# Ledger of designs, part 104: designed miniproteins, single chains, continued (3)

Each design is a single chain, and the fold is of that chain. pLDDT is the mean over its residues in the fold that is shown.

## One batch from the design tools (miniprotein)

Design m11606
Fold by ESMFold2-Fast:
Structure m11606 (fold): chain A 78 residues (1-78)
Amino acid sequence: AAEEIERALAAQPLVASARAERVGDRLRVTLELRSGGVLELTFDAEGNLVDARLLRAGDLAEMFAAARAADEIARRVL
C-alpha cells in the first residue's frame, strides 16, 4: 500500500525522499531526487500510471530512472 511504496522508493539510490498519499481511489507519489528534481506520479488502484507531473526540473536521466522504478514498484504492490 502507500507506506510500502514510500519505503521501497525511499530505498532507491537516486531518491532523496519519497512520499506516497492516497487520494480517493488513486495513489499520489512525490519523489524528490538527489539531482534536485521533483516528480509527482499518480497511479490507479491497479498500479497503472495515470498522470505524471514535473514539479521541479533536475537531471533528466535520473528523473526517467526514478519514474521507471516507481512504475515497476506500483505494478508489483498495487
Scores: mean pLDDT 80

Design m11607
Fold by ESMFold2-Fast:
Structure m11607 (fold): chain A 89 residues (1-89)
Amino acid sequence: DVEKDSKEVEELNEKAIELLKEGKSVAEIAREIALELGGTEEQAEAAELLAKYSNVELTDREKAAMAIGIAEYVLENKLTLEQVKEAFK
């Protein structure tokens, strides 16, 4: 763990938890985090779709972590919306 990475992750977690308190879904949060991380609109839509397929009852902290993890996964692997749809076909 690098200090910079830990601080960025903490900031993203706080933002995701705030969005959950505003009534946003994990999918909507994954979309917003993907855009915040510099992703394209297509990558944001891919993150939202991947989060929708992960429909499980989770705590707010777990939902925040899942939304962030999904957004980062989509961006790091440069996943397209089509690839996400095909993976869960």
Scores: mean pLDDT 75

Design m11608
Fold by ESMFold2-Fast:
Structure m11608 (fold): chain A 78 residues (1-78)
Amino acid sequence: MQEELDRAIAEAGIEALKAGQSPEEVLLAMQLASTRVVGRPLSAQEIIERLERLKEKSDPETKELLDKVIRLIEEAER
């Protein structure tokens, strides 16, 4: 469950990033993904914490993409 959730939010964030979406749209995409998996949107802080943990288990290319996604979430929260 936790690994599935972390993967789903990461994939949604990376896809939104690759599509050139705004910081707010990237965060929304990840919150929608969490709602599909666990029935509720995660807060920005919960998403950042989960992505940081996922980075520890990811390959270098995925880590770089996750770092960019985390930066966009931080911009959305201001």
Scores: mean pLDDT 83

Design m11609
Fold by ESMFold2-Fast:
Structure m11609 (fold): chain A 87 residues (1-87)
Amino acid sequence: MITVRPVGGEINKAVKEVLDNGIKDVTLVVEARFGYGSYSDAKKLVKELNAGKITSTSLHGSPLDQKLLQEFIKNNLKSAELRVTGE
């Protein structure tokens, strides 16, 4: 299990480390605060990860590496989950 904030650069970094280390059956947890702009972006990304296709280009102005994420989905991802924090 790997927990990340809804920031494109942080997600890219975590995913690259998974790929570089050959880690399999990864549950990726995107941790977002309910009612903030990052929540809707995180929810969309989690849905796309579980659907097997990334269309999102950024999270909260931070760019997503779509090619890296597609490779992660194919080779390493077991599931993606949204963890809601705060109120």
Scores: mean pLDDT 81

Design m11610
Fold by ESMFold2-Fast:
Structure m11610 (fold): chain A 77 residues (1-77)
Amino acid sequence: MEEFLEKFRERIEELEERLQAFLDSPVKTREEAEELLEEMDRLIAEAEKANAPQEFIDQLRGQKELFERYVKEHVEE
């Protein structure tokens, strides 16, 4: 479990960098936002399969919820 969390954290940090780059970009596409949301869903599913601590899974879900709200408010066709 601990080794999984350490390696998984690297993937989360990479995702966070991609999210920040998306937020900082003057051009935002719905397709790019959907790709990021899909990656978040994959990370959550992998954490659940690995029986990661519930608090960790809840944190990932919360981050996804915040990003979904951002996309709905700021990303238009």
Scores: mean pLDDT 77

Design m11611
Fold by ESMFold2-Fast:
Structure m11611 (fold): chain A 89 residues (1-89)
Amino acid sequence: EEVAKEAYELAEPKVRPLEEEAQRLAAELKETLSEEEYNAAVQAVLDAIAPLLAAAKEALDAGDAKKAAELAVEAARAAVATLRAALAA
């Protein structure tokens, strides 16, 4: 999995702060929303990132570590944006 390792090394510096922000937003939503509303927000995140994660897997399978890393960062950004939208609603 040389391509997966390269993709991880390229993505980690950008993904890590986005994951920290997503975790912070998820904690805030859990305190602010009902259980049903929180579960709906989590499902919206999963729906938003699924096509990006599928595309990242295709890039890894094709040996394109840079594209896979780019898509991983986009997935992390989509997760943060989706959580922020849920909090703003």
Scores: mean pLDDT 82

Design m11612
Fold by ESMFold2-Fast:
Structure m11612 (fold): chain A 89 residues (1-89)
Amino acid sequence: KAKELLQLGGLYFHGGVRYAGLGDFDRATQLFRQSAQLFLRAADLDPSVRPLALRASRISRQGADAAGRGDLERVIELAREAEPLLQAL
């Protein structure tokens, strides 16, 4: 179900933020990439959640890029941007 994919995407996103905070940027990058793919899958499955899921996917992709650079400050900014979207799940 699309809702389950959105919830799982949110969990992977939070995992990305957590591992970035621990300095494990390689794992953070992988988790953000998985988060983005889960949100894209949710968008494809259910048109009603598509705008929210596509926005969450874009933020997750930006999280992967930031984590790939070791940019913890940017990861934290993106987490703040994502918070209202993830709370809507």
Scores: mean pLDDT 88

Design m11613
Fold by ESMFold2-Fast:
Structure m11613 (fold): chain A 89 residues (1-89)
Amino acid sequence: ASPEADELVEKALEAIKNGDLETALKYVIELHKYYGRELDEEELEALRRSVEKAAELVKKGASVEELLKASREGYPLVGWLLLEKLKEK
């Protein structure tokens, strides 16, 4: 993984943990631009939902199983939280 990409992921996760969804979405958009990805309005809306779901799960203290289920249901940012939780163990 690229150091630049890893830093953007860390900043997005920190913003999610702080309940700053606006800042989290900003960093996720920058990450997609870093990989040369074009985001349309539908993709941007999906990312907003993913950020909201990740923040909700963080606030609830969700289990690894809950994070895994949400990541498979179309919330890719929840997958980042799952990876971070696995690193804590």
Scores: mean pLDDT 74

Design m11614
Fold by ESMFold2-Fast:
Order: sequence, then C-alpha cells, then structure tokens
Structure m11614 (fold): chain A 110 residues (1-110)
Amino acid sequence: MSIEEIVEKFLKNLKKSPADLYKLVREIVEENKDYSLDELFELAEKVMDAIIEAFKKGEITPEQAIQALSIFLTEVYKLAVEKYPDKKEEIEKRVLQLFLRGHFELAVVS
C-alpha cells in the first residue's frame, strides 16, 4: 500500500472507532514491515501530521490525538529496532524527535 492509502485508512478508522485504534495501528505496522527505515519514518511523519491536522480541525479530541500518536510511534519503534538492531541509537533519537514535535504541536492548539 502507498503511504497516502495507509494515512487515509488510519484517519477513517480514527473517526469511526477510537476503541479499535490500537488494533488498527498494529495491523498497519505489520502490513508494512517490509519498509526500509526511512520509509517507516516517512510513514510515521505522515500519520503524525494527519493526527495533528484532524485535531486542529476539531475532528478528534486531545486525548484521542495523544493516544493515537503514542501507540503509533511505540509500534514503529518496536518494528524499527527489531528490523534494524544495529541502528538502535538512530531509531531512538528519531522516535523521540517525532514524539516531542507531536506533543508540542498538540499543546500549542489546546
């Protein structure tokens, strides 16, 4: 699937059933486990931007946005470290940067 198709699927399910979010995130990450490290982080940035945009438009609550971001980045981190254990320090730094940016963007709009 393209990154754009994954983002669209994520947003549709976020609006329909926040309770299923954890299951959806795991399915998306598993379906795309063949991605390169850069492709995984491109996906993470696109999903994060989509979550922030949905929050700014009032389509999801702050709690839903924070939970979605945390679950998604955690699953991306786990997959990235499992697939690229030799790049653990790079992965940790990139995940932390995305997490901090997400929290800042959500806080500014709240």
Scores: mean pLDDT 74

Design m11615
Fold by ESMFold2-Fast:
Structure m11615 (fold): chain A 70 residues (1-70)
Amino acid sequence: MIDEKEIAEQLEKAKEYLEKHMSPEMQELALRAIEVMIEGMKALAAGKEAEAAELEAEYRRLVAEIDALE
C-alpha cells in the first residue's frame, strides 16, 4: 500500500532541498515531476494501468525539460 503520509513527508523534504539548491524555474519542473511520479504510483496501485503509463510518459517529458535547461 502507498503510504500517503510518508509520501507527503518525502515531498516536503524534496521541496526544502530544491529551494536550497535549484533556481525557481528548475524547482517548479522538479516538483511537478515528483508529483507526476506519485500520481503514477497511486494510479498503478488502483489498477489504472493506462493512466499510470500516461503519467510515466509525462514524468519522462518533465525530466527531459529539466535536462534541456542545462
Scores: mean pLDDT 76

Design m11616
Fold by ESMFold2-Fast:
Structure m11616 (fold): chain A 97 residues (1-97)
Amino acid sequence: DLQERLRLLERILEVLEEIKEKTDDPEVLELIERAKELVEQLKANVANSPLTPSQLEDLLKMLEAIKETLDPEEVKAGLELVVQALEGELARAQELA
């Protein structure tokens, strides 16, 4: 479902921007920029190719690394939801591969 994949990628960008607004940790900021770059690449290609397990795993690793640097009281809830949705996409992509 192209529209659902685009919505997920857009939601990930929104969550990353919210985290960026609430953190001044340079390690977290670097991870956010790398994750945003990968999401933009996935958005550019989503119409022409399915999200591959490798690309989804790379993005999940970056999002989990960002999540581990945040206090539970901060923006973790939004990040948790997009991680769960992305894990679902990874499971589907692995079935296709």
Scores: mean pLDDT 75

Design m11617
Fold by ESMFold2-Fast:
Structure m11617 (fold): chain A 87 residues (1-87)
Amino acid sequence: PLTSFSFAPISGELTKENAIFLIPLLEAQLETETDPELRFWLKVNLAKLYLLIEDYEGAQKVLDELRKEFPNNKRVQEEIKKLESKL
């Protein structure tokens, strides 16, 4: 059975303090994660957190890594385009 869970991206729901705390946790997960789909999702979330704390250099670095890791994935390219529009 599926447990329903949903996270709505509500602007202002996460503070910069929360984002700063979460970034190193997601980076640690990425160091051990080998599943390509989960790595993609972790990097998307990292880029969003970097954007939230106004670390545009950190966000750009993560997006560049996504482009390099998934060069021909339409879903990945669409997410990168969406996030880069915030830079």
Scores: mean pLDDT 75

Design m11618
Fold by ESMFold2-Fast:
Structure m11618 (fold): chain A 62 residues (1-62)
Amino acid sequence: EREERIERLAEELKANLDDPGAVGRILQQALDAGELTPEQATEAVGKARGIKPLPLDPPEPA
């Protein structure tokens, strides 16, 4: 369920990667709607850009 939302957001972001303003608005709307956490939104951006998650280089040290 949540993974599906992340994938959906990633596809929408990928379609608008050439417009940074649109990307920012899409992310802000998703966060404002409370559908995703900031961490999940960051994952969606990574997926849209084709960035591979590395276990030795996490986005945030826990």
Scores: mean pLDDT 69

Design m11619
Fold by ESMFold2-Fast:
Structure m11619 (fold): chain A 94 residues (1-94)
Amino acid sequence: MSPDVEELKERAEEIIRRARELIRRIREVLEERREELSEEQKERLEEAIRLAEEAIRYAELALILPPPLTLEYLRKAEELLRRAEEIFREVLEE
């Protein structure tokens, strides 16, 4: 019933990698499409960056916390990343 520490580290590293890539893509859209985006769309994209940055923080904390907190923080990081990805998708579909 002990979590595989290596699996938890891999999950945290994957969340951090995905979140950093999402932040890069959002920043690229903000720079390339700045003149095409409404102020509301820009604010939503900046909120998505904040959520992705928060996901990185929770995933980084998960790497140093003992179980069961590690799993709880990884789940929080994944939920924050999911919301950031959802906002980015919705803005691109507008």
Scores: mean pLDDT 84

Design m11620
Fold by ESMFold2-Fast:
Structure m11620 (fold): chain A 80 residues (1-80)
Amino acid sequence: SLLDELTAAVAPLSEEQRAALRASLRETGELPVPSEFADQLTPPLLAAGARFQGVRGDHVVFRFDDPASRDLVLAALDAA
């Protein structure tokens, strides 16, 4: 499932990195992915409905406009 793919893709992130992504996504709708994980996370995030927003420093930023898509990614971050 897409949830399983997302969970596997976020699993290599530290607990601190996952917590920071959860907070950003909940507060702003943006997901600033550290560049070292961008290649792994980009395909499942786009499949989940993420939009590529841009590159900011060492982060690849995605945006979620759909709450259901955002909640799916939040569930994956919690499951990892």
Scores: mean pLDDT 86

Design m11621
Fold by ESMFold2-Fast:
Structure m11621 (fold): chain A 55 residues (1-55)
Amino acid sequence: SPRQQIMLQHQQQTVDQVQKVLDENADAPEEERTAKVLQVIQQQTQQLQQQLQQA
């Protein structure tokens, strides 16, 4: 289904973005890395909700 495809693509994008943030901030304090990861997850969740409404 279109919704399943959107969810799968979004899951991959979220994983890739989290990994990128962790790699780019490897030398940053744990609290800062955690905050950045949570921000990415929040942004991705909002984006997914919008995409699912369009499908």
Scores: mean pLDDT 81

Design m11622
Fold by ESMFold2-Fast:
Structure m11622 (fold): chain A 87 residues (1-87)
Amino acid sequence: DLRDEAERQELLYHMTLAILIQKEPMDEEKRKQMAEGVEALERLLGGPDSEEVAGLVHRLTEASVDEVKRELEKLKEETERLRKELS
């Protein structure tokens, strides 16, 4: 289901953004984004493929800032692609 896939990609985006923010200096906007990422992670871990999500979190937490930024951009592009397909 493309809508389920789009929701999953959006949750992965917020989770990955939160991981990136934890690697950078904090401000009020970043704190809000981190809270959104935590909510996204809770939803992903409560859904199917929770082991895959846990593996991704582990990988991104150990990754460099540049690697996390590349993953975030990839997720953003995939979310936009799915949004256009659903339109």
Scores: mean pLDDT 76

Design m11623
Fold by ESMFold2-Fast:
Structure m11623 (fold): chain A 60 residues (1-60)
Amino acid sequence: PVYRAITPAMLAGLSVEEAVRLWRRLNPGVRRPNRGAAQHIADLLGTSVAAVRRAARRLA
């Protein structure tokens, strides 16, 4: 879905935590990215799904 889409430009210079915050703004009512969204963020940032999930847990 279009609301899953985060562009590389939106993530330029952002930390994993900042990227998760941006995901939550694009998906109101969802506090944590699902498995597919976590993979998408991980791929764009060059990190692991585990790192994205840890950042999401810290922000809860």
Scores: mean pLDDT 69

Design m11624
Fold by ESMFold2-Fast:
Structure m11624 (fold): chain A 100 residues (1-100)
Amino acid sequence: MEAYEVGLRALEAAARGDVEEVRRVILEAAGDERRFAEAVGGAQTGVLFLMWAGRYEEALRVAEAALEAVRESEADPELRRRWAEALEELAREAKEKLEE
């Protein structure tokens, strides 16, 4: 599978709030740096779409699921750290919107 196809799959799953598919795509991509980056980036984009649409509960669930998958993955530790920080920030923003 091409890296961009992995990213698109993750984005579409995230935009639907499909947490199980988001986790699966990220974990399956962990063995390849480019595919991993595309998978997590796609999930992040899907979360941003949910945030823009005001779907904060779904955005939080997807961001937390993606974060957990990144942390559990066998991906490069530096990539894992960088993407975890980005997803933690999105989860925080989604949570803040729910608490408003």
Scores: mean pLDDT 86

Design m11625
Fold by ESMFold2-Fast:
Structure m11625 (fold): chain A 89 residues (1-89)
Amino acid sequence: AIKEEGEKLGAEIVNLMNEDKSVLLLGKAITTAVQNNDVEKFVKEVKNILATGNREKIKLFLEKYLEYSKLVNNETLQNLVKTALDLLE
């Protein structure tokens, strides 16, 4: 159930990172921000990625990662992904 959903969603997220360089950079920025809680640096990195990246692929990646963060109950990850989604608007 939740584990199987998390594994499937995790695989989809990894596949998106392997298909697109901007998505990979965004995934790395999110991972770093989860580890160091540097939200200001994260916002700057996300804005730079959004300036040159494929917005449709980035949005799809972030929407899937938001669902993943909810499934694994990681509030820090959920907040960072939501912040990145808000920057797309």
Scores: mean pLDDT 84

Design m11626
Fold by ESMFold2-Fast:
Order: C-alpha cells, then sequence, then structure tokens
Structure m11626 (fold): chain A 78 residues (1-78)
C-alpha cells in the first residue's frame, strides 16, 4: 500500500531527528499503527498515532515533520 509506505518514510524522517532509543519507539508505534490499519482496527491505529505524535513533539521533532506524519497517517486510514 503506497499510503502505508509513505507513512513509514515520514516516520523515519521524524526518527532521524531524535536519539536512537526514542527513534526506535516512534518507529515501533507507527509500525503497530500500520498493522492495526491492515487489520481494520482504526480505533487502535488512532490511539497509536496519537501516542507517536505526542512522543515526537516531546522529543523535539520539528512541527513540519510532525504535520507530514499526521497527514500520511490520515491518508493511510482513508
Amino acid sequence: DAAIKKLLEKAREAAAQVDPETAARVLELVEKAAAAIKAGDYEKAKELFREALLLMAQAGVDLETIYDVALAALDAIA
């Protein structure tokens, strides 16, 4: 799925801005959200995305990158 591929690419851009431990957690959350989307569990996907976006903001990821991840997440759910 092109939307999920783009989401993972944007998540990797966010991960590149933070320490390796935080990067691993961000990627874990986004990958779990992508798996939830594939399973049709949109409620779980939304919870995981909220957690990932909050972690990105807390870790100092720039707003533009967070916005790109959020848009890719919305596209993957649609």
Scores: mean pLDDT 85

Design m11627
Fold by ESMFold2-Fast:
Structure m11627 (fold): chain A 78 residues (1-78)
Amino acid sequence: SVDKVIEKIKPELEEYTKKLGEEYGLSEEEQKEILEETIRLTRQYMEGQKEPVSEEEALEIAKQEINALAYQKLVEKR
């Protein structure tokens, strides 16, 4: 189940988003937005796959999405 994989990886994504967000000087609100969007995108990716996505693959994809979204927020602050 996609939902079970998301719930399993969510604590690590929360910690990763917080650490990167603090490094980039992002607010708690911005960190929450990044996490929510990452979960949405990761779920969409998993639902689009013909084969089940592993927890390890989902976590790696989600971290890449967090990196991209956090960097975008950083450059918007200039």
Scores: mean pLDDT 86

Design m11628
Fold by ESMFold2-Fast:
Structure m11628 (fold): chain A 85 residues (1-85)
Amino acid sequence: SPWEEIMKLLEQVKELVQQALELAKQGDFDKAMQLLKQAEEVLQQMGQLLQENWDKMSDEQIEEIYRKLAEIHKLAKETYEIMEA
């Protein structure tokens, strides 16, 4: 289902960003940046799928997607802040 695919892509993005955060904490900024770029590509794919299937989503499902996106954005911001310091 589109919902299951969107949730799988969001989980993949979160895992990539979490791995990037750990690499950034270890000073491996090159690998961290590569994972962040990969996460951005997956996130764009998710965004396209969401746009195409927006009318098939319940309000509760949309809210869950936005909650997960907020969590992902927070992790990505923390990763960038470590690399900029």
Scores: mean pLDDT 88

Design m11629
Fold by ESMFold2-Fast:
Structure m11629 (fold): chain A 65 residues (1-65)
Amino acid sequence: MEVSKIVMAILARALDEGATVKKVEIKDDHVTITVENASEKLKEELERAKERLEKLGYKATVELV
């Protein structure tokens, strides 16, 4: 549940910044998020979200395209 809230918050911020979320994959303990046209602010938000996911025991990969 907590991981879903973090992911949804990222999606909301991406939309606000005008970025496109290309992919969100959750497999076992691994979360992969692929974002196109991310601003510097959004990149920082994505890095913070990655840290939060890792603190919860998930492996997180953020791909910027």
Scores: mean pLDDT 78

Design m11630
Fold by ESMFold2-Fast:
Structure m11630 (fold): chain A 60 residues (1-60)
Amino acid sequence: SMQKQLEEVKELIRKIAKEKGIKLSDEQLDAIARLTLTNFGFPVSREQAEKVLEVYLKLL
């Protein structure tokens, strides 16, 4: 399901953010995960998720 795909991508981004010492709100995490899925589709690689996270942080 789309919801299951979104939750999996959110888990991946949460893990990457934690490893990099980046604090994300739940709203930011949801936004980044949706943006990642829109740009790359499912399944999402770690490299693709990292790229979207980096771009998102530069826009803040």
Scores: mean pLDDT 85

Design m11631
Fold by ESMFold2-Fast:
Structure m11631 (fold): chain A 63 residues (1-63)
Amino acid sequence: SIGNQLQTDISFISFRASTLPDSSSKQQVLSLTNQASSYLNQGNYSQAQSYINQASSLVSSSE
C-alpha cells in the first residue's frame, strides 16, 4: 500500500540522517521526517509525501 511505502521511505531517510554529524541539517531532516510521520498517521498521504521529498533532498545534499 502507499502507506507502507511512505513508512519505508521515512525509515530509510531517518537511518541516513542518523549517519550525519550533529548539525542543523541533521536536525532539520529529523524534523521533516517527524512531520511526514504525523501526516501519514492522519492518512494525509499527499502532505506526508511532500515532507518525505523535502527530507530526502536535504539529507542527499548533506551527505
Scores: mean pLDDT 86

Design m11632
Fold by ESMFold2-Fast:
Structure m11632 (fold): chain A 85 residues (1-85)
Amino acid sequence: GVETAVRTIYELGKAAVKKGLELADKDIDLAKKYVGLAESYMQTLQAMGEENPEVRELAEKYAEEIQKMVEEAKKKVEEEEAKKK
């Protein structure tokens, strides 16, 4: 159901941002792609919450958590990029 899809997108978003953070000091271009992927999953959660009232609160909560992780990952990527070139 929709709730299972919301949970799946949330787990994928967390995995993507974690991979972006892991790569930030090794491969900046690839790190940026994973952070962007996590941001896309966050936007998908927001859209799912808007379209499905029954999962709105869950989707909004998960989107907020991913948003915070994406903000932190973006800052780390920018810091590593500034150090290298």
Scores: mean pLDDT 85

Design m11633
Fold by ESMFold2-Fast:
Structure m11633 (fold): chain A 82 residues (1-82)
Amino acid sequence: MSDQQVLQQFINGDIDSAVWISENLDSLDYSTVAQALVDAGIVSSSEVSNIIDGGPHSILTSIYDSYPDNSRISDIYNTMPS
């Protein structure tokens, strides 16, 4: 599956895509993922620059806040270096 296809499924609320993005943050463009968070309704467009500046931890925090009960996302969030 292409990165663009996974990001589109994430925007549509697919939790498996949210897990995949969380596992592959180092290989993804942070501005593209931050825009996907806006398109998914997770963050506002005014927060995009702060999310990008915060790097993978800020992106993962936003995903975790949307899926706090997902054990895999929780594990990734708790093990990611700050």
Scores: mean pLDDT 80

Design m11634
Fold by ESMFold2-Fast:
Structure m11634 (fold): chain A 90 residues (1-90)
Amino acid sequence: MTIRDLAEKAKLSPIERISLSLLYGRDSERFAVLQELLSLDPAEQARRRAEIIEQGDRLISELLTRAVDEAILRQEARRRRVPVPPRPVP
């Protein structure tokens, strides 16, 4: 039984699968979460799926903020390292 088979049985949408991949880096972690989902009652399963989406969205937002901050820092460092090119003389 594969992670894809478990995700199909849990009827995970593409966004839920993406969130799961972002939250859990290892196949063993994803497998454990999917087995947990399949062991829950349908109401609890829906609640857990919503939690995964929310956690995924928060992680995406945090990663995007960090990437923007890092890009700004890199750009500022480049500005400080690169000498201003001389103006072309007419």
Scores: mean pLDDT 71

Design m11635
Fold by ESMFold2-Fast:
Structure m11635 (fold): chain A 93 residues (1-93)
Amino acid sequence: EAEKILEELRRMLEETFARMEAVPGKDYRLSVRVDLLDEENKVTETLFEGTVEVGPEGLEILEEMAKELEPLVEELAKKGVYLGFSGTVERLP
């Protein structure tokens, strides 16, 4: 069911951001937004928004999450549910 996959994906995003917040270091500011899209690429709903300041370990956590999300995103697309991912990585002084 698409709803169960969306709930799992949201949970993974929330847990990943909590992990990044727990890691010491403030070298980077990460902002991530995940939107639900229709077939015309219009935003219908925002599933997740988060901003966190992290050290290099936080970037590794983000990379790990991206790999884990890929199969869920593909399964949602097969069910006609599309996701838009946007984010920024800013180096802090």
Scores: mean pLDDT 80

Design m11636
Fold by ESMFold2-Fast:
Structure m11636 (fold): chain A 87 residues (1-87)
Amino acid sequence: SAVEKAAAVVEEMVAEFRARVGELSPELALLLGILLHEVRQAKSVEEAIEVLRAGVAALLSLITDPAHAAVLRELSEKALKEMEEIA
């Protein structure tokens, strides 16, 4: 379904973020886990997009490394564009 494709985009984004950033703080790992759980519960592509936007905002508020924040912004922008094309 379209919502399953949108959730997969977020899962791929999280995997790529982990691969580029490496070891995460327990707090960041927990927020990423919450984001993945919430996007899998989304009932529409629009809801999945809202979940991603909220999750990214929460992650950015905790990221202290500017290089890690830049990676998240790059990957989240790419994911949002891909999800909007699914909607």
Scores: mean pLDDT 87

Design m11637
Fold by ESMFold2-Fast:
Order: C-alpha cells, then structure tokens, then sequence
Structure m11637 (fold): chain A 87 residues (1-87)
C-alpha cells in the first residue's frame, strides 16, 4: 500500500506534460494527484510533497522523446495499478 503512490505518479505526469507545453493534460493530472494525496496519511502526504518539489529539476534535462516515453510508462503503470489509484 505505502510502497507505490499513484498520487506521486499523477503529480509527476503533471510536471512532464507541463514541460511538453501540454497544460490541459498537466492540469488534469495535477488535480488527480492532489485528490489522491489528500486521501493518504499525513506523514505520506508530507513526504510526497517534498518529493514533488524536486520533480521540475528531475525532468529539466529530459529530451522531448524521453518526456513522451516516461509519460507512457507512468500512464501504463497507473492503468495496471487502477485498484491502488482508486483507493
């Protein structure tokens, strides 16, 4: 349950889409990430908020192709873990 955080993946997708200039998709994933984050224990929320602040730096040096590939991998992971994203 605590090992995988779909909230973090949604927040990461938001940053990746924003880096691609896809602001509508970025907004949708940010809203999903924040909604899931609000359902987590306070300690998990605080940890993920700290990690989320590092995301822009993490993606800063990625090429357009790398951004698109990473987006697809994360979207597939979220789809495979729908039960965790639902909770």
Amino acid sequence: KEKYSPAYDYLLLSVLYEKLGKFEEAKEYREKGLKLLATLPKEEQEMLEVLAKELPELVKNLSKEELEERIKEIEKRLEENKDLAKI
Scores: mean pLDDT 77

Design m11638
Fold by ESMFold2-Fast:
Structure m11638 (fold): chain A 95 residues (1-95)
Amino acid sequence: SLEEIEKIIEELKKIKEELLKLKEEAKKNPKSKKILLRLIGLVLRAIGLTLDAYKLLEENKEKIPEEEIKKYREEIEKLYKEILEIAKEIFEILK
């Protein structure tokens, strides 16, 4: 269960890295519908992973120390906010 949460955090970090690469691609090709579709797919995946992580934290709240729950929640929230910010920047380039 902790391992599952850690895997989700790792996947969110990978999504963030893919979005940073996609931002550089968007600067070179701002009219690309392919980049826009990839952006939407990455954002939807990040939303799904974040919801799964919150569900796992809630289901395991009696089994995991409160400080660890708080730490994971804060890390997930930070990653999700960073992902959304990069996604907004890419969307603005693609105008």
Scores: mean pLDDT 88

Design m11639
Fold by ESMFold2-Fast:
Structure m11639 (fold): chain A 92 residues (1-92)
Amino acid sequence: FRLRTYLERDGKVEELISRSSPSLNALFADLQEAIRQAVEEGVDLRVELELPGGESEAKRAARLIKMMAQAYGLEVVSEEVEGGRVVLDFRA
């Protein structure tokens, strides 16, 4: 699993997290912090996740990330799932 997160601040896109792990659970803490920071600062968030599974696993991961972000008040702007890759854009 490879996770990248980006925040849009002052018209600039800044990478917040870039991490690889053999476990998706190890990346959930990083995802939660990225979501909290985006909400607290009122800035847009992009999440990119690469996983070793196929499209079904990617769609499941996308659903979980969306549920988490929406629970914190972020709006889903776009979703792209291709094979084992997930890209989600959120608006604060």
Scores: mean pLDDT 81

